Designed miniproteins, single chains. Designs and how they scored, part 67

Each design is a single chain, and the fold is of that chain. pLDDT is the mean over its residues in the fold that is shown.

## One batch from the design tools (miniprotein)

Design m2312
Fold by ESMFold2-Fast:
Structure m2312 (fold): chain A 74 residues (1-74)
Amino acid sequence: GPVKEVTKKVTIKIEADPSVDERVINELESEVKAEILRLAPEGEHYEITLTGIKSNEELKEQVEKVIEELKAKA
């Protein structure tokens, strides 16, 4: 068939304070991965590292910024 196996390599690391909700971390990681896989060109490798996150609000803000930058580039 005309479909080739395309491997988009996306690595996301979120280092957050223990007070940050693990559920929110997991949901936002999944959301960022989905957006990168949707917007990124084939064959590119994307690495995103978020560190020093002290609250759920800060995590959401950093994630929104990354998604906006990806959309602006696309």
Scores: mean pLDDT 71

Design m2313
Fold by ESMFold2-Fast:
Structure m2313 (fold): chain A 75 residues (1-75)
Amino acid sequence: MSLEEIRELLEKEKKEFIEYAKTLSKEELARITQLLRQLIAQVQQRKADHPDQAAVYDLLIETLKEIIAYLESLI
């Protein structure tokens, strides 16, 4: 897959997840947000271990950060 195809897939999945997240309680949103922060830390570690794949991991990290920022705005 090209980097652009991965970006388009992530954008689509992000929008679908955000719509689903709007149906959740503030307590559930806070819990999910915490799990996503942990996931970012894991992805950052994988990026450090695989610098040749940095562009893909950067795209994933940025997408996760955007999701977290939006979810925090709902809490």
Scores: mean pLDDT 83

Design m2314
Fold by ESMFold2-Fast:
Structure m2314 (fold): chain A 82 residues (1-82)
Amino acid sequence: SLDDPAFQEEIDEALELMWEGINKATGVKASKKIIEATYERLLEEGIELPFSKVSEIVEEMGIGDTSEENLEEAVKRIKEEL
């Protein structure tokens, strides 16, 4: 809730910096977006996997960004494993 706009703005900026720091340190910044995109592509092919399973495989691939190239690679690998 926005009880104090000044505090909310500072909190939002602090959280953004925190996630940027974590993503740089751990290299996991792309996993959430690429997992969602991969899951959606698999559904288009009639392949229904649990989101957690897709997450596990994509994280194991060590994907560092959400580029279309990484998305295509993740989709192809998972389809091949099925």
Scores: mean pLDDT 65

Design m2315
Fold by ESMFold2-Fast:
Parts: sequence; structure tokens; C-alpha cells
Structure m2315 (fold): chain A 102 residues (1-102)
Amino acid sequence: GAAQGAALGYLGGYLAAEAGTLGAKLGTGEKLRKGTAGAIAGSGGNWLGYHATTALQAYQGGNSAYSGGLTAAEGAATEEARKLGELGYRLGRLGYELGKAA
């Protein structure tokens, strides 16, 4: 339902941010892996949340948390990890915009 979608969207974004910040502290291979996992988690959470209009604020909160994680990881992550994280965030936001339009 809408409440579960909102909770999963927020949780996904939060976990993506945590993975991004953790990635910034690890070696190059681990940074790439954690950054990619964060992007996937953020996109999955946002995807689940996009169909629920009442979940709007929670979904946006998750997106903001995810963006912060990407910024924290950027200085230490590989170029590929940073681009994958950004792409994942953009895909999650696209899902949100499509849900809002429906």
C-alpha cells in the first residue's frame, strides 16, 4: 500500500546514502561495489514509492538522503562508482516523476 511504498522509498534512499558514505572510506574496489549497491537500493526504494501520492514527502526525503551519500562518496570513489550512483539516483527520480504524473 501507499504507506509501505513510502517507508520502502525512504529506507531505500537512506540505505543508499549510508552505502555511499561507507564506500568513501573503503579501497577502490570496495568503493565501487558499495557505490553500486547504494544506487540500486535507492532506485528500488524510489521505484516502490512512486505509485503512492500520499508517500510524496517520504519519497523525497529518501532521495535527499541518497544524494547526500553520493556527494560524500564522490571524493573517494572511482569515476565509475560515482557515475553509477548518480545514474541510480536519476532513475529513482524518474520513477518518482512518472508516479507523480499518473
Scores: mean pLDDT 47

Design m2316
Fold by ESMFold2-Fast:
Structure m2316 (fold): chain A 100 residues (1-100)
Amino acid sequence: SAYEKQAEEEAKKARELAKKLEEEGATSLADNMLHGIEAALEGSPAGAATMFGVLARGARELAEEFKKQGKEKAAEVAEELSRALSRAYDYYAQLLAAQR
């Protein structure tokens, strides 16, 4: 499916961004994001949509927290991560809509 391939590409970008969060000192949060992305990709499309939606929200909340701490670079990475996770969510949601 074209939607599934695009979701997987966005998930790949999200994994790379999560690794950059580790470089910014957010090791435990980066590990949680990486495990969550992998679990989402191994599950059903419905499970993947739900999980990517939760992860995207979490990354957005992290970006806001980093901004409050003055960690502008970490905030930018977390914002990019949130956008990639949101696009993965959108593609899985479109896949599910096309199957109904």
Scores: mean pLDDT 85

Design m2317
Fold by ESMFold2-Fast:
Structure m2317 (fold): chain A 62 residues (1-62)
Amino acid sequence: MTPWQQRVLDLALARIRQTVRDPEQRDALVRDLTTRVEQNKDDPQAFSDAITEALERAEALA
């Protein structure tokens, strides 16, 4: 991952932890996003989609 991708991921993870109140759902979403980002680190579109989808899902679970 590039340094800017790491920063984007860290900010997204912080937002998920702040937004999702249920610890089980929060931890599951954090793990899913981290795994998807690691698997797609060389695909900028897949990286962007993973971040966007995770944040939208976090808002739905808020």
Scores: mean pLDDT 83

Design m2318
Fold by ESMFold2-Fast:
Structure m2318 (fold): chain A 118 residues (1-118)
Amino acid sequence: IEDFKKELEKRLEKFETLSELERLRLLAVTLAEMSGQLLLAVSEGKPEEELKELGELILETLERMLSLITDPEARALLEETIKKLRELLKKKDFLGAAETLRETAGRLLALARAREAA
């Protein structure tokens, strides 16, 4: 968890230096990685407290990334995702949380591709 926290802090610092399109791409990649880390922790049978800590780290990071996103469609999608993640994590539905992160990552990648083509 500490190593992943360090990696996410590094991603956030880099995020501030990027263009809007690059931020959308990095956001999508970060959500996919968050999904993978949560799924791995569940598959390894990590204690509920560790899964909760990872979920809280994910939510905190996404809220910080949201403050740096200006694209209205990306903001709306991320706000919806954060709201759904809070509900799933409160219910201890860690697999549902991982799936939500993966789905949002795919939608953000599609959005970034649409912005690149324009």
Scores: mean pLDDT 85

Design m2319
Fold by ESMFold2-Fast:
Order: C-alpha cells, then sequence, then structure tokens
Structure m2319 (fold): chain A 79 residues (1-79)
C-alpha cells in the first residue's frame, strides 16, 4: 500500500540520518524540502525535521521518522 511504502521510506531515511553528523543531517532534510517544494505540506514537514535537528541536535533524529512519514503521506495524496 502507499501508506506502507511511505513508512518504509521514512524508516530508511531516518536510519541514514542518524548516521550523519548534525550539519549533514540538517542539509539532507533542507535538500528534501527543496526537492519536494511544489508540495507545500510535504515541504513543511521536511523543514520541520531540519529545524528540529538544528535546534535539538541528535536527539531530534529519534523523532524524525514520524515527520518523514507525514511528509511522504502528503506527497502521495497529490499524485
Amino acid sequence: SELEKAIKEARELARKAVEMPVDEAVQFFDDLAEKYKDNGKAKSYFYMAATDIRTRGKEALEGVEELLAEAFKEYLKNK
């Protein structure tokens, strides 16, 4: 299902992000926000992830999977 696909993709991206230095993780999510900029809600969730990591560092990465799942759900609704 599209939901299962979004959750799987969110988990893979979160897994990659936790291995990154904080600055690289912020840039990674800023790049995702730019890539999905034509979907305002998906962009917003990626910006929230980048902002949370910038503000709270590595602790934010533990919660980023939920924000990523919401971003991909919004992206899929507009396809």
Scores: mean pLDDT 76

Design m2320
Fold by ESMFold2-Fast:
Structure m2320 (fold): chain A 91 residues (1-91)
Amino acid sequence: AAPATAAEGLARVEEAFKKAEEAVKAGKEELFTEEGKKFLKEVREIKEKLKGEWDAVLAELAELIERMIAEGRSAEEIEEAVQAFLEEKLA
């Protein structure tokens, strides 16, 4: 699925992380540790830097995070999967 604009693609990444934070507030605290929250801030910084210049990697990343949240994965597992994904795609 392709967003209409690059900004919408970046917004999907941000929304996926916000859903994880909301899951913590809904009683799934294990989905976000200190490391997970730090990673959310890093993703927001990337969003600001890449405003208008996102690509399929960022869209796929957002979908990965959404699926892991839906599966009830921990914040550590989500962060590890995201880091592994970025290392492979962006290195």
Scores: mean pLDDT 58

Design m2321
Fold by ESMFold2-Fast:
Structure m2321 (fold): chain A 87 residues (1-87)
Amino acid sequence: MEEKIERLRKQEELFRRVVEKKQKGEELSEEEWEEIEKYLTPEQKELVKKFVNTKDVEEQLKLAEEIVALIVEEKYELGITKDDLEK
């Protein structure tokens, strides 16, 4: 259970950094891409790749919402609640 919770926290941190860097016009570092490969699922990685390569702001917002939705869905499927995250 702890490994799954840590993975979800890392996924949230990575998505937050990806969004923040994209908003600042900064490119992801090689180390950040290595962490993405390590912690994200293949589906999540494809969405992140689309997000960083998107020039359209509206599409970028939709992709960000899809990424957040996948994290929420993974938490639900794992039965992780706020109580579990606070332990």
Scores: mean pLDDT 71

Design m2322
Fold by ESMFold2-Fast:
Structure m2322 (fold): chain A 67 residues (1-67)
Amino acid sequence: MSEAEKIKEKVLEEHPELDEESVERAAALLERLEERNPSLKEESEEEKYNFLLSLAKLFDAAREFEA
């Protein structure tokens, strides 16, 4: 599994209130960013977790706005 997939699992476990699709989209974006900027892979797991969580919350909020 990629680092993003491992962090995704932690976010889903700790934040079950978030939409699963929002978390999956956040993880996919993190993976894409890591591919384009390898230095992101050197960031701490905590920093990646916070980034993914922030993106997941943003996607979840955007989904509510569109509804």
Scores: mean pLDDT 75

Design m2323
Fold by ESMFold2-Fast:
Structure m2323 (fold): chain A 65 residues (1-65)
Amino acid sequence: MTISLGVAAMLWLAMGDRKGALELVKEAVRRGASPEVLQEVVNIMAKHDPETAKEAEKILKPVLE
């Protein structure tokens, strides 16, 4: 499930570690998370940090296509 992954991403962002948040997104992709699940994680990140969410979206585009 991605609920805990989204929470972890927000925690990384709260600590000021955008790289850590992006690495969580990359790991979700590598673990074969569904496109719908990955999109939900990006949506959660966008509410917390829109810039980092845009970077995560770039990571997801090749996988979602």
Scores: mean pLDDT 69

Design m2324
Fold by ESMFold2-Fast:
Structure m2324 (fold): chain A 91 residues (1-91)
Amino acid sequence: SAKEMMQRLSEADENEDYDTMLELIKEAVENEIDLNAGLLFNHLSIVAKGKKDEKSIEILDKAAEEVSKLTDDKEKEEILKKTIKEVLKLS
């Protein structure tokens, strides 16, 4: 469930368990679990920085800059979801 996924993701973040966080984000995306795209994007950014994945950091930072220029929440969500999937393909 979304609540269980959120709890596990929060616990992994508190423990700096980036591998578990990455697995949970992949599971959420693959199973289309109803989690906020911005929340998943932020946790993926934490993972990329924790793992010092410079390529993923660059992709995520560019998407964050693009989203910051938008006012429509749906367009923001579509960019965030697309970027999450792109970064996950690199891992």
Scores: mean pLDDT 85

Design m2325
Fold by ESMFold2-Fast:
Structure m2325 (fold): chain A 78 residues (1-78)
Amino acid sequence: MEFSEEEQREIEELLERIRELVDEIRKYGSPEQQARAEAILRDGLAQVQALVQANAPVSEIIAVLEETRRRLEEILAE
């Protein structure tokens, strides 16, 4: 897939935020919260891989990453 500079920057920012959230859950979360975070990451990765294989619009990839970030933020808000 081809991404514009702006789209690539948005994806990189989302991935960095997801990494930060995972690190926070690992440090401060319960084992149950860590397991849920791993499931969210696995499901998000699978969706992104399927979209890339299908040559889906980059907006759909960004939407999956945004949803993944939101779900991880919800775990930290518990």
Scores: mean pLDDT 82

Design m2326
Fold by ESMFold2-Fast:
Structure m2326 (fold): chain A 71 residues (1-71)
Amino acid sequence: SMLEELEEKYAELMEEVEKRLGKKAVDQLETTRNSIYSLYIARGKSEEDARLKALQLGIIAAEIMLRRAEG
């Protein structure tokens, strides 16, 4: 499923972030993901939609963080 594919991609990115930028960077991204999820739930989105959006935006945030570290 799309959710399963996004969960796997997110997990792989979190391992890369931890390896390259450390545990604090992972914790920041987890906080960001949880904040996005909570915001979407508060805005009346379904659990599934909130999870999907939090994963999509969390992946983007992780990719940006890794790209900035490469510069």
Scores: mean pLDDT 87

Design m2327
Fold by ESMFold2-Fast:
Structure m2327 (fold): chain A 109 residues (1-109)
Amino acid sequence: AREGYRAAARELAEGVAEALAAGVERLHASIIATSADGVERPVATASARTAAEAEVVRRLFEALAEDDLEAERAAMRELGFSDEDIDAWLAYREGLLAAGWALSARLHV
């Protein structure tokens, strides 16, 4: 459900903010969709190798939580994604969300 996706994104935005406050500079954040058969697919994923990139990851997941497409695209560009990669990722995500798989937030530091 779109609400579950937004809730997972909010959880990650808050988790990244807490990690940044704790001095973490390297992290990987993902929303994972899991099928009834246990197949896992990333719906949204971003990695940071610096505190500056981690702040961009926080803004990305905040944009996802607020359904702010322009803020999402801006954050993805700052993380080095091309417009073609962003468009392909957005199309993939919409298809996966429509499948109704279970969503989980995952933060690795």
Scores: mean pLDDT 85

Design m2328
Fold by ESMFold2-Fast:
Structure m2328 (fold): chain A 68 residues (1-68)
Amino acid sequence: SMEELVKKAIELAKKTGNGVLLSRVSSALSLAKKNGDKEGIEKILEALEKSDYLTLDDIINEIFKKYG
């Protein structure tokens, strides 16, 4: 479910120890979930799993532009 994907992404963001990253990820996930953007949530999760923080930042910024 989208809820389980969001939970996994938040737990990975928490493990980074970066509070700014966690805040941005949480906000982007909330916007994506509100708008039914499962693909956006999956992309955030994949970037976090790969520790690809440049791609993660790009995805977050796209979500903010689209829904923010």
Scores: mean pLDDT 90

Design m2329
Fold by ESMFold2-Fast:
Structure m2329 (fold): chain A 92 residues (1-92)
Amino acid sequence: SLKELMLQLSRLLVKLRDSIEKGDEKGVEEQKKKILELMRKAGVSDEELEEIKKLIDEMEEKIKNAKTLSERDYILSELLQKLLDILRRSLQ
């Protein structure tokens, strides 16, 4: 179910971006927790989860500073790719 995990992760990242754009701090923390839980259930180690948490925090800062929809979409795509690379390593 790697395809199903990728789809779930993509959906959570879109919801995270939307919460950041709206200034919904509670929604941001909720989506971050759901992403970390999804990755943990997929077999990602605690050390890799700390890396993921940092990547998500960096993405949040970048989204807050982004001026265009295209820039925000690029930032989201970059985070998704990094999370998928971590997930692929954890599934091997």
Scores: mean pLDDT 84

Design m2330
Fold by ESMFold2-Fast:
Structure m2330 (fold): chain A 90 residues (1-90)
Amino acid sequence: SEEKEHLIEIAKIKIKSIEEKKKWILEDPRLSEEQKKELTKGYDEIIEQINELIKKLKKGEITNEEALEKLKQLEEKASELDEKIDKLLD
């Protein structure tokens, strides 16, 4: 369906955004190697969960409404990680 294709596209854009944030963390000289590992782990877990949602959407194993709700929850988790990074860089 058109709605399913749109949700998959939104999910892919979110993955790309998180991957860009990971790149900035890995390139930041103010962060230790342990901090980089901890911070990127959270983003990796979110990316994996978004990829799983894309697979379920493609197979028709999840409704569009359920997928949208899960994407909102994952976006909230990403925001929490963003705040943790901001506090470490202060």
Scores: mean pLDDT 86

Design m2331
Fold by ESMFold2-Fast:
Structure m2331 (fold): chain A 76 residues (1-76)
Amino acid sequence: AAVPASDRGRLLRLLDYVIKEARSEELKEAARRLKEAVEAGRLTPEQAAALIDAILNAKDEEDLLARLREILGTVP
């Protein structure tokens, strides 16, 4: 199923924020790859929800990077 338009818009804004503000180049790269997956419609609604949760609730950049990499590993 496609990601809802409201969640897609929110995800793109959150990922752009991570790309702009992250200090880690690895985190920026993970966020860019996930942004491309969102734009291509490759995320399930469950993956999109997990991604929103990760960005909002990660403790630090290391935790966020680990969560983003886990989600990326599930994207075809």
Scores: mean pLDDT 82

Design m2332
Fold by ESMFold2-Fast:
Parts: C-alpha cells; sequence; structure tokens
Structure m2332 (fold): chain A 88 residues (1-88)
C-alpha cells in the first residue's frame, strides 16, 4: 500500500539517521531524516519503486562512508540522494 511504502521509506531514513548520529555525524543524521521524508512523499506520489532504488543505493554508499569515518563523503552522498528523490 502507499501508506506502507511511505512509512517504510520514513523508517529507512530514521534508521540511517540513527546510524549517522551514532557515528558522530550530526549533519548526516539530519540529511538522512530529510531523505526518508522525501522518499515517503515520493512514494505517496506513485514513485515508490524509484524512491526505494535511490534510498537503497544512497544508504549503501553512506554506510560505507560512515564505517570509514568519512563524514564529508556521507554528507555528499546524502545530498546527492536527496536531490535525486526530490527530482522524482
Amino acid sequence: SLEKDSADAEKHGQTLSDMARSAGDDRGAALAEQLGKAGAEAAKNGKSREASIVLTSTSIAVIGALWEGDHAAAVAYLQDGLAKVEAL
């Protein structure tokens, strides 16, 4: 359902935000929360599949950057992902 897809996208963003905050990346945490909310709106507009692809690929890149301690790269990946979702 659209409601489930929207909720799943927002939860995905919250999980990524919690990971970034735990790694000490407060800017990344804020952007990840924004990404999840943008994905939720895209899902409501019938772009659930496209939003899910962007959220998944962005999360993989962000998690890798956070594990390497590269907060600047994590922020850049999140900004790119947010722009892609907002363009849907």
Scores: mean pLDDT 88

Design m2333
Fold by ESMFold2-Fast:
Structure m2333 (fold): chain A 86 residues (1-86)
Amino acid sequence: AEAEAEERLRKLAEEVEKKGDVKALVEYLRAQAAAVRAAGLATPLALGVLEAVTYPELVEKHRNLPDEEQNKILREAHAALKAAMA
C-alpha cells in the first residue's frame, strides 16, 4: 500500500524529468494529488511524502534554471497540490 504509492510517485517523477516542462510538472502534481485522493491516501502525510520526493529532485535537475524560474516551478507545484486536494 504505502510502499506501492512511493514507487508509483518515483516512476511519475521520472516522467516529469523526461518532459522537462513546468506545465508537465503542474499536471503531474495535479494527477498525483487526485490519484492519492482516489486511493484513499489523501492525508497530510501522503502530501508530505509527495513534496519531499518530487521537489528536491526536480529542483536539482533544473538547477541551471534562473532562480526566478525555480521559484515559479515550486510555487505552481505547491498551488496545484493544494487546489487538487481542496
Scores: mean pLDDT 58

Design m2334
Fold by ESMFold2-Fast:
Structure m2334 (fold): chain A 79 residues (1-79)
Amino acid sequence: DEERGKKLTEEMIKGSKENIELAKKLVPDAYKELQKTVADAEAEARRLGPEARRRANQRMSEAYKDFVKKLEEALKAAA
């Protein structure tokens, strides 16, 4: 569910409205990519069971690292 993926993504970025808005403004494509990846991974895990859950957790972790890297690069470019 995309809505659940959105909720999980917001929790991953520490759930402050300001942090979410910052991500949307500085790295909107990376934010949307993270949201989509989290939603897709969770849907896969619910469909396929515990092995898929491990894969989903890894995929979400990797997507979050990529998102953080893109956010950091955007912040450096703003300095």
Scores: mean pLDDT 74

Design m2335
Fold by ESMFold2-Fast:
Structure m2335 (fold): chain A 101 residues (1-101)
Amino acid sequence: DKITELVRKLLEELRGQPVGATVTAEAEFEEDGKKVKIKVTARRLSEDQVELDIEIEKDGKKTYYRAVLDREGNLLDAVIYSDEYNKDGKTLEELEAEREK
């Protein structure tokens, strides 16, 4: 999985970085005969936690994914935002507010 490859690379880049450090990577590839664009931003929240913001564009649809991982890359928390859940053009802040309800 190209996303997993990018995430692993970014986690390796962050291992020697201070809390608050941010790294980003982008990739373009084909999946199921469709063009896919990915942007991943990783930020060190603490010594043991990394936050990921993933934007995926496939066949004109954008999916936003936020995840929190431990140092080994294990998933601690995840939220998926997609066009299906964001058809009204809400911001990430508004989607997070709805999630907390």
Scores: mean pLDDT 69

Design m2336
Fold by ESMFold2-Fast:
Structure m2336 (fold): chain A 70 residues (1-70)
Amino acid sequence: NKDKALEEIRKILEEEGLSEEKIEEAVRTARNLFSEDVETARIGLELELRRLGVSKEAIERIVKIAEEAM
């Protein structure tokens, strides 16, 4: 369920202390990447989350959630 995955990703980003603006940006990117192949989605999501200053541990959790939803 992609909607459930996006909600779980949002929760992790809130726990990481991201602003609502950055959370919306990351969730939008994840939603768009769900239409790509798994490798492209993984790379794109890792790059976006790293750009936004998300921790490596949180990025790994988020990427796993996204992959399992695809």
Scores: mean pLDDT 82

Design m2337
Fold by ESMFold2-Fast:
Structure m2337 (fold): chain A 60 residues (1-60)
Amino acid sequence: SLEELQRQLEEEQRFIDELNALAKKYSKDPVKMVEAVNKFIRDKEAERRKLQEELEKLLS
């Protein structure tokens, strides 16, 4: 639906904005840039995992 597409575009734009902010912050240190990006991805994965565990508890 149009609503689902709009939500996906907003989520993607936010993700891009956060990545660009990290790239700008660590523009002079590529090692720290990679570490910061990897941490950002890991934090997003951990948040998703926590939500899944809470849902499983609710369904139990």
Scores: mean pLDDT 79

Design m2338
Fold by ESMFold2-Fast:
Structure m2338 (fold): chain A 97 residues (1-97)
Amino acid sequence: MTPEEAEKQAELYKRALEVAGEAATMHGSDQSNFELAKGAMETMIRLVEKASELPYAKEVGEEAVNQLEKVARERPEIKEYALEAAKRVREIVEKAL
């Protein structure tokens, strides 16, 4: 993979993580939607797992952690789930490096 191809792929993953993070934040505002918020965070973890075999795993993982920390900050009620998801992302990236 060329550096230019890697950068383009990383940007696509980071955009998908941004959208999933916004979904988690939106659904995390209502207790009846917490399962949807958790589902969005699970999607973020799976995106990082898929990116972990690619040369930009660290960059994508850092974006996922940033988005999950934002969810934890903006939605205290699901903070523990968001922080656990961020921990899982860090473990995936560490194993990929």
Scores: mean pLDDT 83

Design m2339
Fold by ESMFold2-Fast:
Structure m2339 (fold): chain A 92 residues (1-92)
Amino acid sequence: MAKVEVEVRAVPEGSGLVVRVKGIVDGKVLIDSEVRGEDWENGTSFTAAALLAMGSALTTNLLGGEARVRVESGDPRAGELIARGARNAAQG
């Protein structure tokens, strides 16, 4: 079975947040993408990208693949701000 890992990193950059999504299959990086937001309060775009990556990994796992999601944050605030962005994305 192919080993699929999706890594999501949320890293503070100035007053904003950078969300990097990396897809690894059998130890090889096949996807490496980045979504940047300048405004910590405006998390909609980068939060949506992170949620799409997580959803893709979960779908792969449910369809009999092996998927692993790892989320890292260099700032304790990043998790809360991502959660706020997710709420904003759900409302509009």
Scores: mean pLDDT 57

Design m2340
Fold by ESMFold2-Fast:
Structure m2340 (fold): chain A 58 residues (1-58)
Amino acid sequence: TTEEAILAVARALDAGKSVEQAYEEGVKAGLDPEQARALATMLAKAGATHANVEASLA
């Protein structure tokens, strides 16, 4: 689901992975490349954690 894909991107960033790696995780989880890139960049810029993103989606 889109929610699982968003959490996959947030988890990668929270684990200290690069924006490029977070983008790859989002694409693997089913996001369109453009959406995954925008989301990875936005979450990294905002300093969002996996827990904070999960709470926002709940």
Scores: mean pLDDT 76

Design m2341
Fold by ESMFold2-Fast:
Structure m2341 (fold): chain A 91 residues (1-91)
Amino acid sequence: KVEELRAEIARLQAEAAAEPDPRKQLELGVEALRLGAERKLLEGADKAEVIAGLEKTAAAAREAAARGEADPELADFAVAGLEALKAELEA
C-alpha cells in the first residue's frame, strides 16, 4: 500500500505543478500532504509527530505571510486546509 500512496502523492504533486489556479494548486497540495500523513503512519511514524509536522507547516505559512513573502489570502487558505487535515488525524 505504501508504494500506491507514493504513486498517488507524485500524481497529485504533478497535477498541482501544472494547475494554473493557485487555490486549486493548494487543494491538490493539501491532498498530497494528507496522503503523505497516511504513508508515514503506515511506515510506523507516531501520529503525534505527523500532527506536529502539519502544525509546523501551518506556522511557517503564517510567518511567511506576516513577513510579506506570501499572499495572505492564499496562506490563510492553505492553513485552513492543514488545520482540517489535523482535525481528521485527531479524530
Scores: mean pLDDT 78

Design m2342
Fold by ESMFold2-Fast:
Structure m2342 (fold): chain A 67 residues (1-67)
Amino acid sequence: MEEQKKAFEEIKRRLDDLLEQAKKLNIPITKEQVEELVRRLAEEHGLTDEQREELINYAKKKLDELK
């Protein structure tokens, strides 16, 4: 439980950093690319389906906010 919570928070931070860096460098990132990244990281860290969906939704919202 604690490890999954830490992994969730770490992935969330990584998504924030990635999207902010891409905006600074003017690199286009699609919602599809973000979804694939989140699915891969969630599978790698053994997150639940609910946690995976939350991260996908968070990342899409963050991407929209940065536009």
Scores: mean pLDDT 78

Design m2343
Fold by ESMFold2-Fast:
Structure m2343 (fold): chain A 88 residues (1-88)
Amino acid sequence: FEASLVSWFEIVRESIEMASPERRARLEALREQLLQLLDSKTESLNEGNIQAAEKLDNEALSLVQSFGTDLLREVYRRYEEQRAEVAA
């Protein structure tokens, strides 16, 4: 669970670095929402409520997917293609 959210934070961070100022603001907002979900998840785990923590993980995944799936995917695809072209 924690590793999953950390992976999403890493993807968002890299996307922020490559984004325009307007898109960066949207990605920063996504990051803040993910941090709030992580805090709620930590509280649920401290209370021993594993099912609530799992639901929060699913909510975080859905949030990332709905908010920036195409943006994140396109950014990474372009970056990978550029690196492949340079290496070739």
Scores: mean pLDDT 65

Design m2344
Fold by ESMFold2-Fast:
Structure m2344 (fold): chain A 95 residues (1-95)
Amino acid sequence: APAAPPKATLEGRATMDPVIVTADGVPQRAVVEFAGGRVAGSPLEPVTVTLRAVTADGVTTEVASGVLRAIGESVSFSYSGASGSFSLTVSVVAA
């Protein structure tokens, strides 16, 4: 393709920082959803980023959301539960 789409890079890491638990149960998987935005080379529209947690029984719960408005911008989410805690940073970069 002559123009690569903007891509989101994900950085997840374990953290011992205590954070308020916002989801029911202990997440076994995190899913990040994006709404809005455009392919690289087009005007960048705001991108809504939603973090969802999936528990062992398959229940999906929205943990947090944020908005990215420019390439190079980032949003961070954190979660703490009985199995520990994690942090997730999402950034938008030109591909």
Scores: mean pLDDT 53

Design m2345
Fold by ESMFold2-Fast:
Structure m2345 (fold): chain A 65 residues (1-65)
Amino acid sequence: MEAAKKALETIEKLGKDSGVIESVEVEGNTIKLKLRDTGIETEETEALARMVASVYGLELEVEIV
């Protein structure tokens, strides 16, 4: 729970800066991330979210909208 909360908080901070994140939430050990398709910023945000998930031992599920 603590790791998932920290991962969510970190990803939310990325979303505030980039404007690419439509929504982010956590279910158990899975981060559910919805991204807008903006090309390189979407790819960079997905890569960073995957890194954060890996650091905290969480799964990442990405949906492009």
Scores: mean pLDDT 77

Design m2346
Fold by ESMFold2-Fast:
Formats: sequence, structure tokens, C-alpha cells
Structure m2346 (fold): chain A 67 residues (1-67)
Amino acid sequence: SEEGLELYRRPMKELLELAEKKGTEEAKEVAKKAVEEIERLLNSGVSEEVLKKMKEIYEEAKKKLLE
């Protein structure tokens, strides 16, 4: 379980740092929601499906933050 959290700690931090760099309220909200969703998925239990969903959330949020 800790392994899954550690694997996504860096991506979650990246999203928050990208939002801070962009400096808009919208960007901060995108990063916050993505991090909250990833944390909720990790708390539900770790499975291949959960890991796939976390990756999708991370990639979608990163695209929005880089626009």
C-alpha cells in the first residue's frame, strides 16, 4: 500500500508545483482535485485498475496545467 503512495507522491507534487507556477485559481483547483482523486483511489485499495485510473487522472491534469 505504501508502495503505491510513494509511486504517486512525485506526480502529485509535480501537479501542485505546476499549478503554483501557473498561479491561477483554476490551475490550483485542477491540481487539488487530481491529488484528492488519486488519494481516494489509493485509500480504496491497490489494484491494476486503480493504478491505471490514477495514471489517467495524472496525465489529464498535467495536460490541463500545461495549456
Scores: mean pLDDT 77

